# Designed miniproteins, single chains, part 12

Each design is a single chain, and the fold is of that chain. pLDDT is the mean over its residues in the fold that is shown.

## One batch from the design tools (miniprotein)

Design m387
Fold by ESMFold2-Fast:
Structure m387 (fold): chain A 63 residues (1-63)
Amino acid sequence: DDNPLLQAVEAAEAGDEEKFRELLKSLPGLNAETARDLSKIAERNGLPRFAEVLRKLAEELEA
């Protein structure tokens, strides 16, 4: 599947922050709460880089 969430995971794990941010624009309903929840899911699934960028995004969305 050309799932935008999977593409965002790959971009984040590769360290491509610009591509990650662009892919997030295609995910409607993403907010600070959703980003925090996704960060926890990513951590449980062994995606530490994706978890970290989502945690940062949640902080930005709460500010």
Scores: mean pLDDT 74

Design m388
Fold by ESMFold2-Fast:
Structure m388 (fold): chain A 93 residues (1-93)
Amino acid sequence: MKKDQALEYAVKALVYYLEGNEEGAAKAAAELKKFGDIGDEAWEKVLEILNYIKNKDKEKALEKLKELESQVSKSNKKALEALKKLKEIIKKS
């Protein structure tokens, strides 16, 4: 549960950052900090996706996104929605 929630906030922080929503990104990052080391681990996984996006490696960004999606509980609809939105951003870039 805690790892799944940390991944939700890490993905939301990246999505808001990519959309230019500074307030949303800050709020998601604040929630992520509450998870400590688990939050840091979740953020490191999301940073790998960001690095592939910055390098225009769309294929590897989508591959890492698919790996994160497999780690998220199917009952965490908010995390899955955030992952879907991130996938759409990567595909449009």
Scores: mean pLDDT 82

Design m389
Fold by ESMFold2-Fast:
Structure m389 (fold): chain A 78 residues (1-78)
Amino acid sequence: MAAAEALRAHIEELAKQGEDGKRVAANSLGTALGLLTGDPERARKLAEEISQLPTDEAIEKGREAVDEAARRVAERLA
């Protein structure tokens, strides 16, 4: 709940820091997805894939992944 919202705000703030923000955002997103979905193996693969993408695409993919993970967690907790 509060953790997912705080993480989302934090990732958005980090992305605004440019190239360094992208790297931190990718790692944080992977960790968050592992915790939210309960699948750390999938989280590591996602972080690896995001790190291979161009900066702009990595940020957009990160936003989509966070939205998807939040939706799945809400569905599971409901």
Scores: mean pLDDT 64

Design m390
Fold by ESMFold2-Fast:
Structure m390 (fold): chain A 100 residues (1-100)
Amino acid sequence: GDELLERAFKILDVDGDGVISKEELAEVLRVVYLPTATVEDLKLIKLSEEEVEFLRKLFEGLSEDELAELFERADKDGDGKIDYEEFKEVMLELKPSLGE
């Protein structure tokens, strides 16, 4: 169902404006793929440990480079922002089972 993808998007959309900047996404992915995240890293991205763990599980089996490339392709406007529909398209390409 869409609930898992909606939750992930809300975690990444810290400002609640309905879009994720590529800069914000890159910082979140950096922290998610760290073997040990510090309290300062969590404060910079404004996420809790539980939210980072949720994203780690969602992105399990995927490399940081694969996610970065796919999100670059999702930004069709080239404005450095990703909306929910673009985010959903990328996630369903990576894990089709998330849409079923």
Scores: mean pLDDT 73

Design m391
Fold by ESMFold2-Fast:
Structure m391 (fold): chain A 63 residues (1-63)
Amino acid sequence: ALSPAAQALLDQLGLAPAPRWPVIRLVRLLAEGRVTAEQVRAADVDRDGFLDPAELERLAALL
């Protein structure tokens, strides 16, 4: 289960619950200045271009 912060982040992106999400889905938040490229890189710890639920929680914690 996702924290309220991570769920709010998914809701802002218009994304459904999934086993993982492609990092490209974050491009809107990057364009709006709501996240930085460095925060996204820090959250995508395995560097596979996807955020799993644990990595999404890390991103939400950085915001």
Scores: mean pLDDT 75

Design m392
Fold by ESMFold2-Fast:
Structure m392 (fold): chain A 60 residues (1-60)
Amino acid sequence: LSPEQAAELALERARQQARDAGLTILAEHVRVEGDTAVASVVAQDADGTLHVISAEVPIG
């Protein structure tokens, strides 16, 4: 995977995890660190509690 493709995949995985958990996505962040793309999603549940969901995708 290219760094860009890995970042996109990591972000989509984090988004899907948030949606599967029934959370409302409030903020998204993705970065490439060395050989790994890391995505984090800040999401809110029905009670207003904030959760951070992260996904990592290796590059290469």
Scores: mean pLDDT 83

Design m393
Fold by ESMFold2-Fast:
Structure m393 (fold): chain A 85 residues (1-85)
Amino acid sequence: STRKEKEEAMFEKLIELLKEAGVPEEKIKELKEMYEKGEDPLKIQFYASLWYLESTYHNPELVKKALEGFKNNDISSEVEDELLK
């Protein structure tokens, strides 16, 4: 894959993480627009981090559910069972 394709894939993963964290669609759209316009990657990372933190403080229940889902993932539980035996 080209470097551009890899960078696009990494950006898509970042957007998925932000959506899971409950970042509003409006802000997700702003990040996508910044990426499409070729804004500084550090600027994009700064805004992504800021909005992730804002989402965490505004939606503590959603953050709790996301953490619980990660910890209680069936695949993770199977791996833990294997490691403990």
Scores: mean pLDDT 65

Design m394
Fold by ESMFold2-Fast:
Structure m394 (fold): chain A 61 residues (1-61)
Amino acid sequence: SALEEWRKKKLEELEKELEPLPRSVKLAAIHEFEQFLKENTDEEKIEEYKKKLIENVKAAM
């Protein structure tokens, strides 16, 4: 479905942003984002969540 393709694209975008990070950190962040995408369809909220997730991951490094 279009929604499933859209979620896949969002996950691929996050994966690219996190590419240089350790595998364990990347997988944890991707999992959290995937769970958020299952419960949320508001693109603005999703972009805010992604931004905060990336900031939190980088701050923990």
Scores: mean pLDDT 79

Design m395
Fold by ESMFold2-Fast:
Structure m395 (fold): chain A 62 residues (1-62)
Amino acid sequence: GAGDAAGAGANAGSGDAEAAREAGLHGTQKDSVKAAEIAEKAGLEGGDEAAAQSARRAGLRS
C-alpha cells in the first residue's frame, strides 16, 4: 500500500506510460515500442488529450 506516493508518482510522471496504454497500444512487445514513442510525444507536447486523460485517471484513483 503506497496510495499517497503512488498517486503523486502516477500524476507527476506515470501519465506518459498510461497515455501510451490509453492510446490503445498495449499488447504485443513490438507495439510496446510504438507506445513508448507515443508516450514520449504526449509528454513532450504537454497538451495531448490522452496524456490529460491518463493524468485525470491517476488523480481520480488517488
Scores: mean pLDDT 52

Design m396
Fold by ESMFold2-Fast:
Structure m396 (fold): chain A 85 residues (1-85)
Amino acid sequence: SSEENILSLIDMAEEFAKKLLDEALAQATSPEAKKLLRETEERVRELIAQARKAAKEGNYDKALELVSEALRLTYEAVAEVQKLE
């Protein structure tokens, strides 16, 4: 139950991050903005994979920490792209 709840949360966070990054990438015009978004997408995938592993090992606090970091990086990348236009 707890594991299933955390894994569902991770899945929702992954979908949300992917949607934001995909929308930002579709609007990005500069090479620098596109590179930042693609590098962020790769890092988010790594963090989400680590979060799933932590959840399956019963390390729920670590899983939530990793999800929070993935979402933070997503927001920071989108905000930075707005400055680059």
Scores: mean pLDDT 88

Design m397
Fold by ESMFold2-Fast:
Structure m397 (fold): chain A 100 residues (1-100)
Amino acid sequence: SMEELKEVLRKLAKKIVEEFRKLAPEHPEVIEKLEKELEEIINDESLSVQEKLDKINEALGKAIEELRKAGVPVEKLKELAEKINELLIEAGEEIHKILS
């Protein structure tokens, strides 16, 4: 159902924001901006699930780039990106099961 898909995306967004807070707690402004953008994407009823995933991926790339420009070490950014990729794969598997 659309409600189940939306809940999967909300859980994904919460886990993503938690990982950003764990690895880059010194940049709350970047994290708050990302959290707001993810909420807006998830609540946009005009977007398909695939369009929401594409926009989430774009917002994540922008947030990581902002942290890089702010001087967060590349090793931490790589760890964050790897953890986020794992979360995206897990969410994609859950979405596939709901749509099947």
Scores: mean pLDDT 87

Design m398
Fold by ESMFold2-Fast:
Structure m398 (fold): chain A 56 residues (1-56)
Amino acid sequence: SLADELVRRVGLPPDVAAGLARAVEEGVPLGPRQLATLVAAGVLTPEQAERLAALL
């Protein structure tokens, strides 16, 4: 699943990976602006945001 891929390749906690995978499946845009917001909120590190952007 996308959630398992995010845990394995990005290093996200399973709960965060599941939430982001659901957002992608529901068509929520995870572009640079959204990823920057998640980093500012402490949900992602900058390095995790870069890896996530490369996978999406």
Scores: mean pLDDT 82

Design m399
Fold by ESMFold2-Fast:
Structure m399 (fold): chain A 75 residues (1-75)
Amino acid sequence: SMLEEKARKVAEDEIAAASKEYGVDLSDDEKLREELTALALKMADLVANGGSREEYLALGQKGADLLRKEIEKKK
């Protein structure tokens, strides 16, 4: 629960930052929020269980790709 709450906050902060930077409103995109939350949880699990830097970076890139895709839809 605590890790899920932290991951949701990370996802919400990323969505808010991207919305501000690109002048779009992504705050109502529940699917994007859930996908970013799931990635943040996987990244936290990798850190806790000694996963590779390459795996961590790959998950971060997936998050960035999801944000870019949703920003493009709003343009």
Scores: mean pLDDT 81

Design m400
Fold by ESMFold2-Fast:
Structure m400 (fold): chain A 66 residues (1-66)
Amino acid sequence: GPAALARREAEAREHMAANPEVAAVTRQIGLTLRGIGDGIQKGLEILKAGGSREEFDKATGSAKLV
């Protein structure tokens, strides 16, 4: 539930505050995962709109490399 998610976020924030190096790495990972997620979402929208598999592969392939 929302309370459990808020608690998990607070724990993550506390862990980052205790370890600045870990916080920096976690931020970089988060940015990379966000880019991958955005690419996948764009690919799924293309498929939902009746787009080609090739367009989907381009979108997801780009996110995978970035």
Scores: mean pLDDT 65

Design m401
Fold by ESMFold2-Fast:
Structure m401 (fold): chain A 71 residues (1-71)
Amino acid sequence: MSAAELAAAVRRATGASEEIARRGLRDAAQMSGVPVPEDASAVEAAAALLSATSAENALRGGIAMTRARGG
């Protein structure tokens, strides 16, 4: 799974806006121990998350954190 595919998959699964998905993916990456700049794009945050964990865990974590941000 590429970073762009992960970011798109999180948005499809949650219905979240790009901004909410960006924040959720950043939260998931930070919880996985990877520092992510506050201004990082959803794709950059997804790339950081994928550097720390499997594609399956990245998708699960990205969805969970994005839902927590969006309601």
Scores: mean pLDDT 86

Design m402
Fold by ESMFold2-Fast:
Structure m402 (fold): chain A 73 residues (1-73)
Amino acid sequence: MSVSPEELLQAATELADELAAAGVTEITHAQLRAMLGRVNPAIAEDPELFEHARILVLTLLRERGRTLRVLPD
């Protein structure tokens, strides 16, 4: 299933906002996937889209002066 760049950016932005507000600094791949899946299931099911969303979330958090470590499951 294809996801537009706009949908990918929107999902990443919503998740970055949620993580920043909650003060989350560490998250597992499974937790990140589950959170992205709540916003857009197609991103969570596609490994390449998930990787792109992960990079976007990390980038958006850095723009807010925050860091996030994504741990293996």
Scores: mean pLDDT 80

Design m403
Fold by ESMFold2-Fast:
Structure m403 (fold): chain A 59 residues (1-59)
Amino acid sequence: SSAREEEAGRAGARAAALGLAAGDGQKVHDGLTESASQAEGETRERLLRGAEQALTAGA
C-alpha cells in the first residue's frame, strides 16, 4: 500500500480508539468517513467499519 493509504489507516484507527474511549462516536464517525473517501481496498474497508462501530457506540 502507498504511504498515503497507510497514513489514512493509522489516522482512522487512532481516531476510532480515542473517540470510542471518550464516547464521541459521531465525531469519530465523521472523521473516519472522510478518511475513507481518500482510501481504497482494505484500508477503506477498515475505516468504514470503524466509522460504523463509532456511530453504534455513540448512539
Scores: mean pLDDT 69

Design m404
Fold by ESMFold2-Fast:
Structure m404 (fold): chain A 75 residues (1-75)
Amino acid sequence: SSVERVRDALLAYYRAAGVPEAELERVRGMSDEELLEEAARVLAEHGDVSLEPPRTDEQVDGMAAQLDRLAAGLR
């Protein structure tokens, strides 16, 4: 699903950032709503305030793509 792409992208970002395994397990256990809120928070911390809360699969895919770009910048 589009939401699972956000989960995978957020996990990849957190791994690249050196986040502990306990935090990665927290992300794996998140609901779809909690995951999208967490992803939006991470993107906002990096100044990407142009992404509104996702309401469509296309917007959710956009969040995943931005998280992948952040993760790539940390490698």
Scores: mean pLDDT 75

Design m405
Fold by ESMFold2-Fast:
Structure m405 (fold): chain A 76 residues (1-76)
Amino acid sequence: SLIAQTEAALARLEEEGASDATIEHVRQSIESLRQGNYEESSRHLMDGSTQAAQEGNLDMSVELYNLSVESQKKSK
């Protein structure tokens, strides 16, 4: 599920010592997903992707971007 994939991404970010800012964006995304708000979740995941890229974590940036696209597809 999208929630499970996003929770797995959060666990990986925490394990790798990602910034609190990146972690908070992903946590907000998970909360939005639990509420069925896929558009809001996509926005938070995109913000997390941008933050990860700015911090040089390109692998996580790509993963969060792909999750944002999947969330956006479910908003339609």
Scores: mean pLDDT 87

Design m406
Fold by ESMFold2-Fast:
Structure m406 (fold): chain A 74 residues (1-74)
Amino acid sequence: GPLPEEYYAAATYLHEVEGFSQREVGEILGIPQATVSYLLRNRPADTDLSLGLRLLIEIGVKELKEAVEKVVSK
């Protein structure tokens, strides 16, 4: 698929470890619920869930930076 391995790990972590619904996982990752369903069904058996945590940190930092830029640019 067009998504990197970290998205498989992040979707699995949020759904199976944290207990979020597929819809909530999609909202957190900024992807459609149908994509979350695909990621969960097609997850490689050896997927490192720590990659999901790293992706979530990266997304959070990027979104915070974009929010700050929007405030200071207008």
Scores: mean pLDDT 73

Design m407
Fold by ESMFold2-Fast:
Structure m407 (fold): chain A 87 residues (1-87)
Amino acid sequence: MQVGESVDTTGRDTLDVLAWLGRTLPPGTVVRITGEKGSLLVQVMPNGGFRIEGSPFGLPVPRTNIADLVGKTVHSVEVVGREPIPV
């Protein structure tokens, strides 16, 4: 996906969407994930993990933490940019 591209994922499980993103997008890619509870900006990490943008700690988080914040289903994913991976 290029910067500014979006995908409709309506009805897809958050964990399945995260697995697809971690496999498909290059490390450093920042995506907006919009689900039942709201939206998060997350960055793809080299190991296929994720970091929440704007987190005070900047540490990678379990995919289940992202699901808790956005909800069990994702409506859309948008590529918003690419950023250097912090430490």
Scores: mean pLDDT 75

Design m408
Fold by ESMFold2-Fast:
Structure m408 (fold): chain A 80 residues (1-80)
Amino acid sequence: VLSQVENLAENALKALDEGDDETAIKNAQEIMNILIQLGVPVPKAIGLLLRFIGEILDGDTEGAKKSIDEMIELAKKALS
């Protein structure tokens, strides 16, 4: 599960670096679905995805990468 989240995060980060917003969002959405399955509250998981999308729309690549890092940390915490 954690390796799956890390692979999706790596794909999202590569897509961000390439300017492929659609692929970045798809990978972040898959991470959100996994977080919900791991018991992260739905509003928190959705809120993080919406923040990520907003960061992309604002051209805040560093903020978007931080949102991906937060998704990974939530997955790690949920698996602890």
Scores: mean pLDDT 82

Design m409
Fold by ESMFold2-Fast:
Structure m409 (fold): chain A 94 residues (1-94)
Amino acid sequence: KEKLEEQLRRAIILGSIATIEGKDDKEVKEAIEKGLESTEEEIKELLKEKGLDYDEMVEIADAILEHLKEHDLLSAADALGSEKMKKVIEELEK
């Protein structure tokens, strides 16, 4: 479960950055899917290049993830059209 939560955290970090940068839904979906496939070190490098703190972004992503889990995380993934994110969420909810 911890490994799946780490994947979702990375997806939320990249998706949040894309959203803040004013990207459209397609670009946000691509950022989320990139996050699911990225390693922790890759995310840390990307955040450092953007002048963002990894630990702060993890706290933000964890808060978003907990909020989404309470409200409808699977429907959010369906709305984005991300089958990769949906599969990770379904596996986490088992």
Scores: mean pLDDT 75

Design m410
Fold by ESMFold2-Fast:
Structure m410 (fold): chain A 71 residues (1-71)
Amino acid sequence: MKKQVTIKVKSPDDVKKVMVAAKALGAEKVEKLDDTTVLATFSDDANVPAIVDKLSKAANIEGYKVEEVKV
């Protein structure tokens, strides 16, 4: 299983910051869904709350959703 995190940010500039930071924090895949939304895929062992806390220091995050997916 993998953890998919959909991250909503305040501005398009924050999308780039989140994508770079998520990849640095071990995201296996990072996708831009729209001008203010990023989808990051992490391993099953990822501590998503800790990752989001680190991402919020890099960019202005409005919210996030986590889904566990079988891939």
Scores: mean pLDDT 81

Design m411
Fold by ESMFold2-Fast:
Structure m411 (fold): chain A 75 residues (1-75)
Amino acid sequence: MVDLAAARAHVEAARRALEAGDLRTAARHIYEAMQALQVALKDRLEGYLRLADAGDAAALERALEFVESLVQRRE
């Protein structure tokens, strides 16, 4: 089932992690938010962690903005 409260909490945690430069923590929270919204595939976490390891904060920021938009639409 969709867990909007969990998705919102993970979005907020991902935002703080990105601001702190903790890209791996941000990637995990982005994936957890997508799982709570039932839009993440199991293998997506590995993809986001690869972006974090590459230092691609901009790609993680875009992924977070996308999941934030899904949370807002479902509120």
Scores: mean pLDDT 79

Design m412
Fold by ESMFold2-Fast:
Structure m412 (fold): chain A 77 residues (1-77)
Amino acid sequence: MKISEELKKEIRRLVMLALPKLTPEQRKEVADFVKEKTGIEIDVSDLEKLREQIIKALDKFTEEEANVFKEFLKTYL
């Protein structure tokens, strides 16, 4: 099942808000979370590319996984 457009927009906003506040180590934690849930490897060396790849990976998330990711991102805010 596809995640709702509202949930996808919420997570996109959280990614845009959280990523600039993250240390390099914390960005790797976010990338590792996405890899664990979706199998998608994410390059953490470029913040813009990291953001783009995370947003694309959202299409592989279940509604439940997307909600867990949303709560995970909130821990950095």
Scores: mean pLDDT 78

Design m413
Fold by ESMFold2-Fast:
Structure m413 (fold): chain A 65 residues (1-65)
Amino acid sequence: DGAIREEARRISERGGNDEELVLYFLREDVDGAVALLAEKYHLSPEQVEAVRAILRELIEERRAS
């Protein structure tokens, strides 16, 4: 669990620097961002769920700022 969440955090942070993924973050499209990362990094279902949770947290943090 912790290892999957930490990996998902690294992927999400790295994805924030990808041109393709930045557009999904700007649109607050969590599902689109997760789908892109799942295809690009061949994520397992558990990793997809962890990435979705982290991306929601990052978007909410940006929205609250």
Scores: mean pLDDT 67

Design m414
Fold by ESMFold2-Fast:
Parts: C-alpha cells; structure tokens; sequence
Structure m414 (fold): chain A 64 residues (1-64)
C-alpha cells in the first residue's frame, strides 16, 4: 500500500514507535496523509528525525 493511502493515525503511530516526538509525529503524519510537502519539511526539519520518519513510513507501507 502506498504511504499516501495509509490512515493518518497509523502513520502517526509508526513515527512515534520509531522514536519521533509525539507532536512532530502528529504534524508529519497529517502532512503525509494530505500530500503536503511543505508541511512535511517543516515538521521534519531535523535530518535525524527525517531519516527515522522515512524508515518508519517505508516499513509501515511494506506491512500493509
């Protein structure tokens, strides 16, 4: 399943599980679900958080 078709709540849970702070995970999950690239870049402005987020979303997409 493509990441954009995943429920926002599932994406948020995967990001938190990957070690991203709850507020950042919530903003990033909302941005991913909406396809809002600017909001996603704002939420994941830290390169370490961006790397963790990319891995978590890829793993979630592979599970679904």
Amino acid sequence: VPARDLPEERIREALVEAGIPEEVAREAARAIAAGDYKALLKALSDPELAEKGSIAVSELAARE
Scores: mean pLDDT 72

Design m415
Fold by ESMFold2-Fast:
Structure m415 (fold): chain A 83 residues (1-83)
Amino acid sequence: SAAAKKQAQIEADVWESLMRMELWNLELMAKNGTPKSEIKKEADKFLDKVNKKLAQETDPEVKARLQKSIADFQKRVKEILDS
């Protein structure tokens, strides 16, 4: 329904914001000397949650947004771990 699609888009906006906040947290952990293994565990834990949300999504537009955001998040995590 139109209401369900609007709700899914709002949820995608929230997840995109959570991904930005998590990236900031992971960068802060790296700056504070947190071991890369712990940063990876935190990132993997967060990715598990967002991938479960992606698996439940049925709207193709919202699914594409989440897939793009997840790909960007994974790329940024790799950059943090490679720094």
Scores: mean pLDDT 85

Design m416
Fold by ESMFold2-Fast:
Structure m416 (fold): chain A 74 residues (1-74)
Amino acid sequence: GPSAESAARSGRAAADAARDLGSGAATGTMVHEMAKNGAAAPSPEGARGGREAAEHATTRGAQDWALRGAEASA
């Protein structure tokens, strides 16, 4: 469904943003792992942490990528 596309896209955006920042590579990996663990975790606490981390990364990645796209326009 649309949420699946959104999640896949956000994962890509987060990876690209982490790549561009360089220093964020480890953070991007951790957020991705937390999201996977949250989705698969049987505990509501794990799911909550992963969900929030993924959501935060999605928002930041998308915003930073949009700014980069605009800046790259010559």
Scores: mean pLDDT 53

Design m417
Fold by ESMFold2-Fast:
Structure m417 (fold): chain A 67 residues (1-67)
Amino acid sequence: SEEKVQELIELLKKGEDITPLMKDPEYREALRELGLLLGISEAELDALPSWAAQAARVREAFEKLNS
């Protein structure tokens, strides 16, 4: 999952849509790990209604911390 976390970071840096990767449970695990690294709580991630919503929240946090 560390390799997949790094892949998600590179895709986010490029402005690529990571939502299609959420069909893969390994990328879903990597997304949650990245969210936690960006300061999003596990409870906040669990409260989101879909993997698309989790991907959007992680992107928002990434952009805010890297702007």
Scores: mean pLDDT 83

Design m418
Fold by ESMFold2-Fast:
Structure m418 (fold): chain A 70 residues (1-70)
Amino acid sequence: GGPVPEAVEARSAAILELIADTRSGKISVEETARRLQELLGLPEPVARRVAEAIRAGDLVKAGELMSEAL
C-alpha cells in the first residue's frame, strides 16, 4: 500500500518538535544529533552537522544535509 498517514504524521511531528526544542535551546546539539540518529537513521557525523544547522536556524542547510544522507 501507499505511505501510512499515522506513521508519516508522527515522524513529521517528532521532527518539528525536535527542531523547535533545538532552536529554543531546550535541548543541546548533542541531544539533537542523538534524536536525529534515532528518528531518521542518520550517521553520527551527519546528524551532528544537521543538529548544528538547526541550532543556528539554517533549516535549508539542515534539509540539504539530511537529503544527502538519506
Scores: mean pLDDT 76

Design m419
Fold by ESMFold2-Fast:
Structure m419 (fold): chain A 89 residues (1-89)
Amino acid sequence: MKTEFEEIASKLFYHLLTGDTKKAREYAKKLAPYDPEIASIFLEAVKALEEGDTSKFASLLSAAAIRLMERGINASAKEGAKLLGLPVP
């Protein structure tokens, strides 16, 4: 549940940041049973990255980071938000 969600989310962020869209999509789908809303955001982020829309990709990652933070995925959400320039102290 929560710990498995955190591990999947961390691996998903890693693959998104390294440009591995295939692995990123795989991990995004694995999030769907836990949170279909966040899974949808990450799948749209993968699509934006594949289409070369880096601005949309960054915006979607920001939205996903906020959602992860709301679920208490502490280090991953905070680090993601910080890297994307979101106001996180």
Scores: mean pLDDT 72

Design m420
Fold by ESMFold2-Fast:
Structure m420 (fold): chain A 77 residues (1-77)
Amino acid sequence: SVADRADALFRQIDDLLARADAETDPRRRRHLMLQVESTLSLLLMLATVSNDQTVLERALELQRRVDQRMRELLASI
């Protein structure tokens, strides 16, 4: 189902974020965050085609959090 696929993508992003948080090397952390962004774009595409407002709202909230983390990462250089 769409919900099952969305949940799998949310779990994948959560795992990547946890790995990024645990990573001490800034270069490897940036690489993990780029993978988060790529996976998030798939989730946003799924949310858009599903017409599920709840999934879309969850995905957009996650996008805002990821964008903030990326800005913080870039500012730390």
Scores: mean pLDDT 83

Design m421
Fold by ESMFold2-Fast:
Structure m421 (fold): chain A 89 residues (1-89)
Amino acid sequence: MEEIAAKAATAAALAGAAEADPRVSEEKVEELKKKAEELMEKLTEEQQKYAEEARRHAAEAARALVLEGDREAAEEHAKKAEEAIEKAI
């Protein structure tokens, strides 16, 4: 169960980061989103909450880095995404 939760939360974070990054193709974003959704369906409601938190923070990290050039904000959000992945387990 823990392995599936970690993979799902990581997939959600990758999908979020890709969605926020305009350098990633729309086709690749949809591929990553589909994979994240398939894995998240296997999670409990509580684990899904943390996977969604990981996705949100990863998206904010990518936006801060790529669109705003704010490395400090990007690092803070990336750390929060990693913490959310750990909580999903």
Scores: mean pLDDT 81

Design m422
Fold by ESMFold2-Fast:
Structure m422 (fold): chain A 66 residues (1-66)
Amino acid sequence: MTEEDEKEIEEIAERVRARSGLPDTPEDQELARLYAEAVLYHKKGDFEKADEYLARMRELERRRLA
């Protein structure tokens, strides 16, 4: 992962948090970041890795609700 990729992930995560109205908790920040990483891999055509990051996001969501 390059510095350019990291910057894009941060931008996507910030937009997701702003639109979702999520509380600014570390767990919500991690969820937004996992989604941003999935979006980045999808843009690169790495759909397998994108699905892995989406699965991790769903796992954190379930853990939060439990």
Scores: mean pLDDT 75

Design m423
Fold by ESMFold2-Fast:
Structure m423 (fold): chain A 94 residues (1-94)
Amino acid sequence: YMKHLKQGDPQKAIDDLKKQLSKNPNSVSIWVQLGGAYMSDGKYQDAIDYYQKAISLDPNSPGIWSGLGQAYKKDGKQDKAKKYFDKSKKLGGD
């Protein structure tokens, strides 16, 4: 029943974004889009890694902290998810 070994849209998005990232490794938007693509593919550990890299480039974006919180929540790490959601709310509480 694990017959579905590949997803069409998430895999294509990930491959395309990785090619773009190789040309522009400091693009926060590409790191964030890769995090989102891995979330859609259910690869939450990979999503965490990409969101953490995006935060290292732009630590003041509430959206990136929220993305990291969602990735940790889906990965079953509730305490870390709460921490990062709190950070997102504090930055975006305007």
Scores: mean pLDDT 79

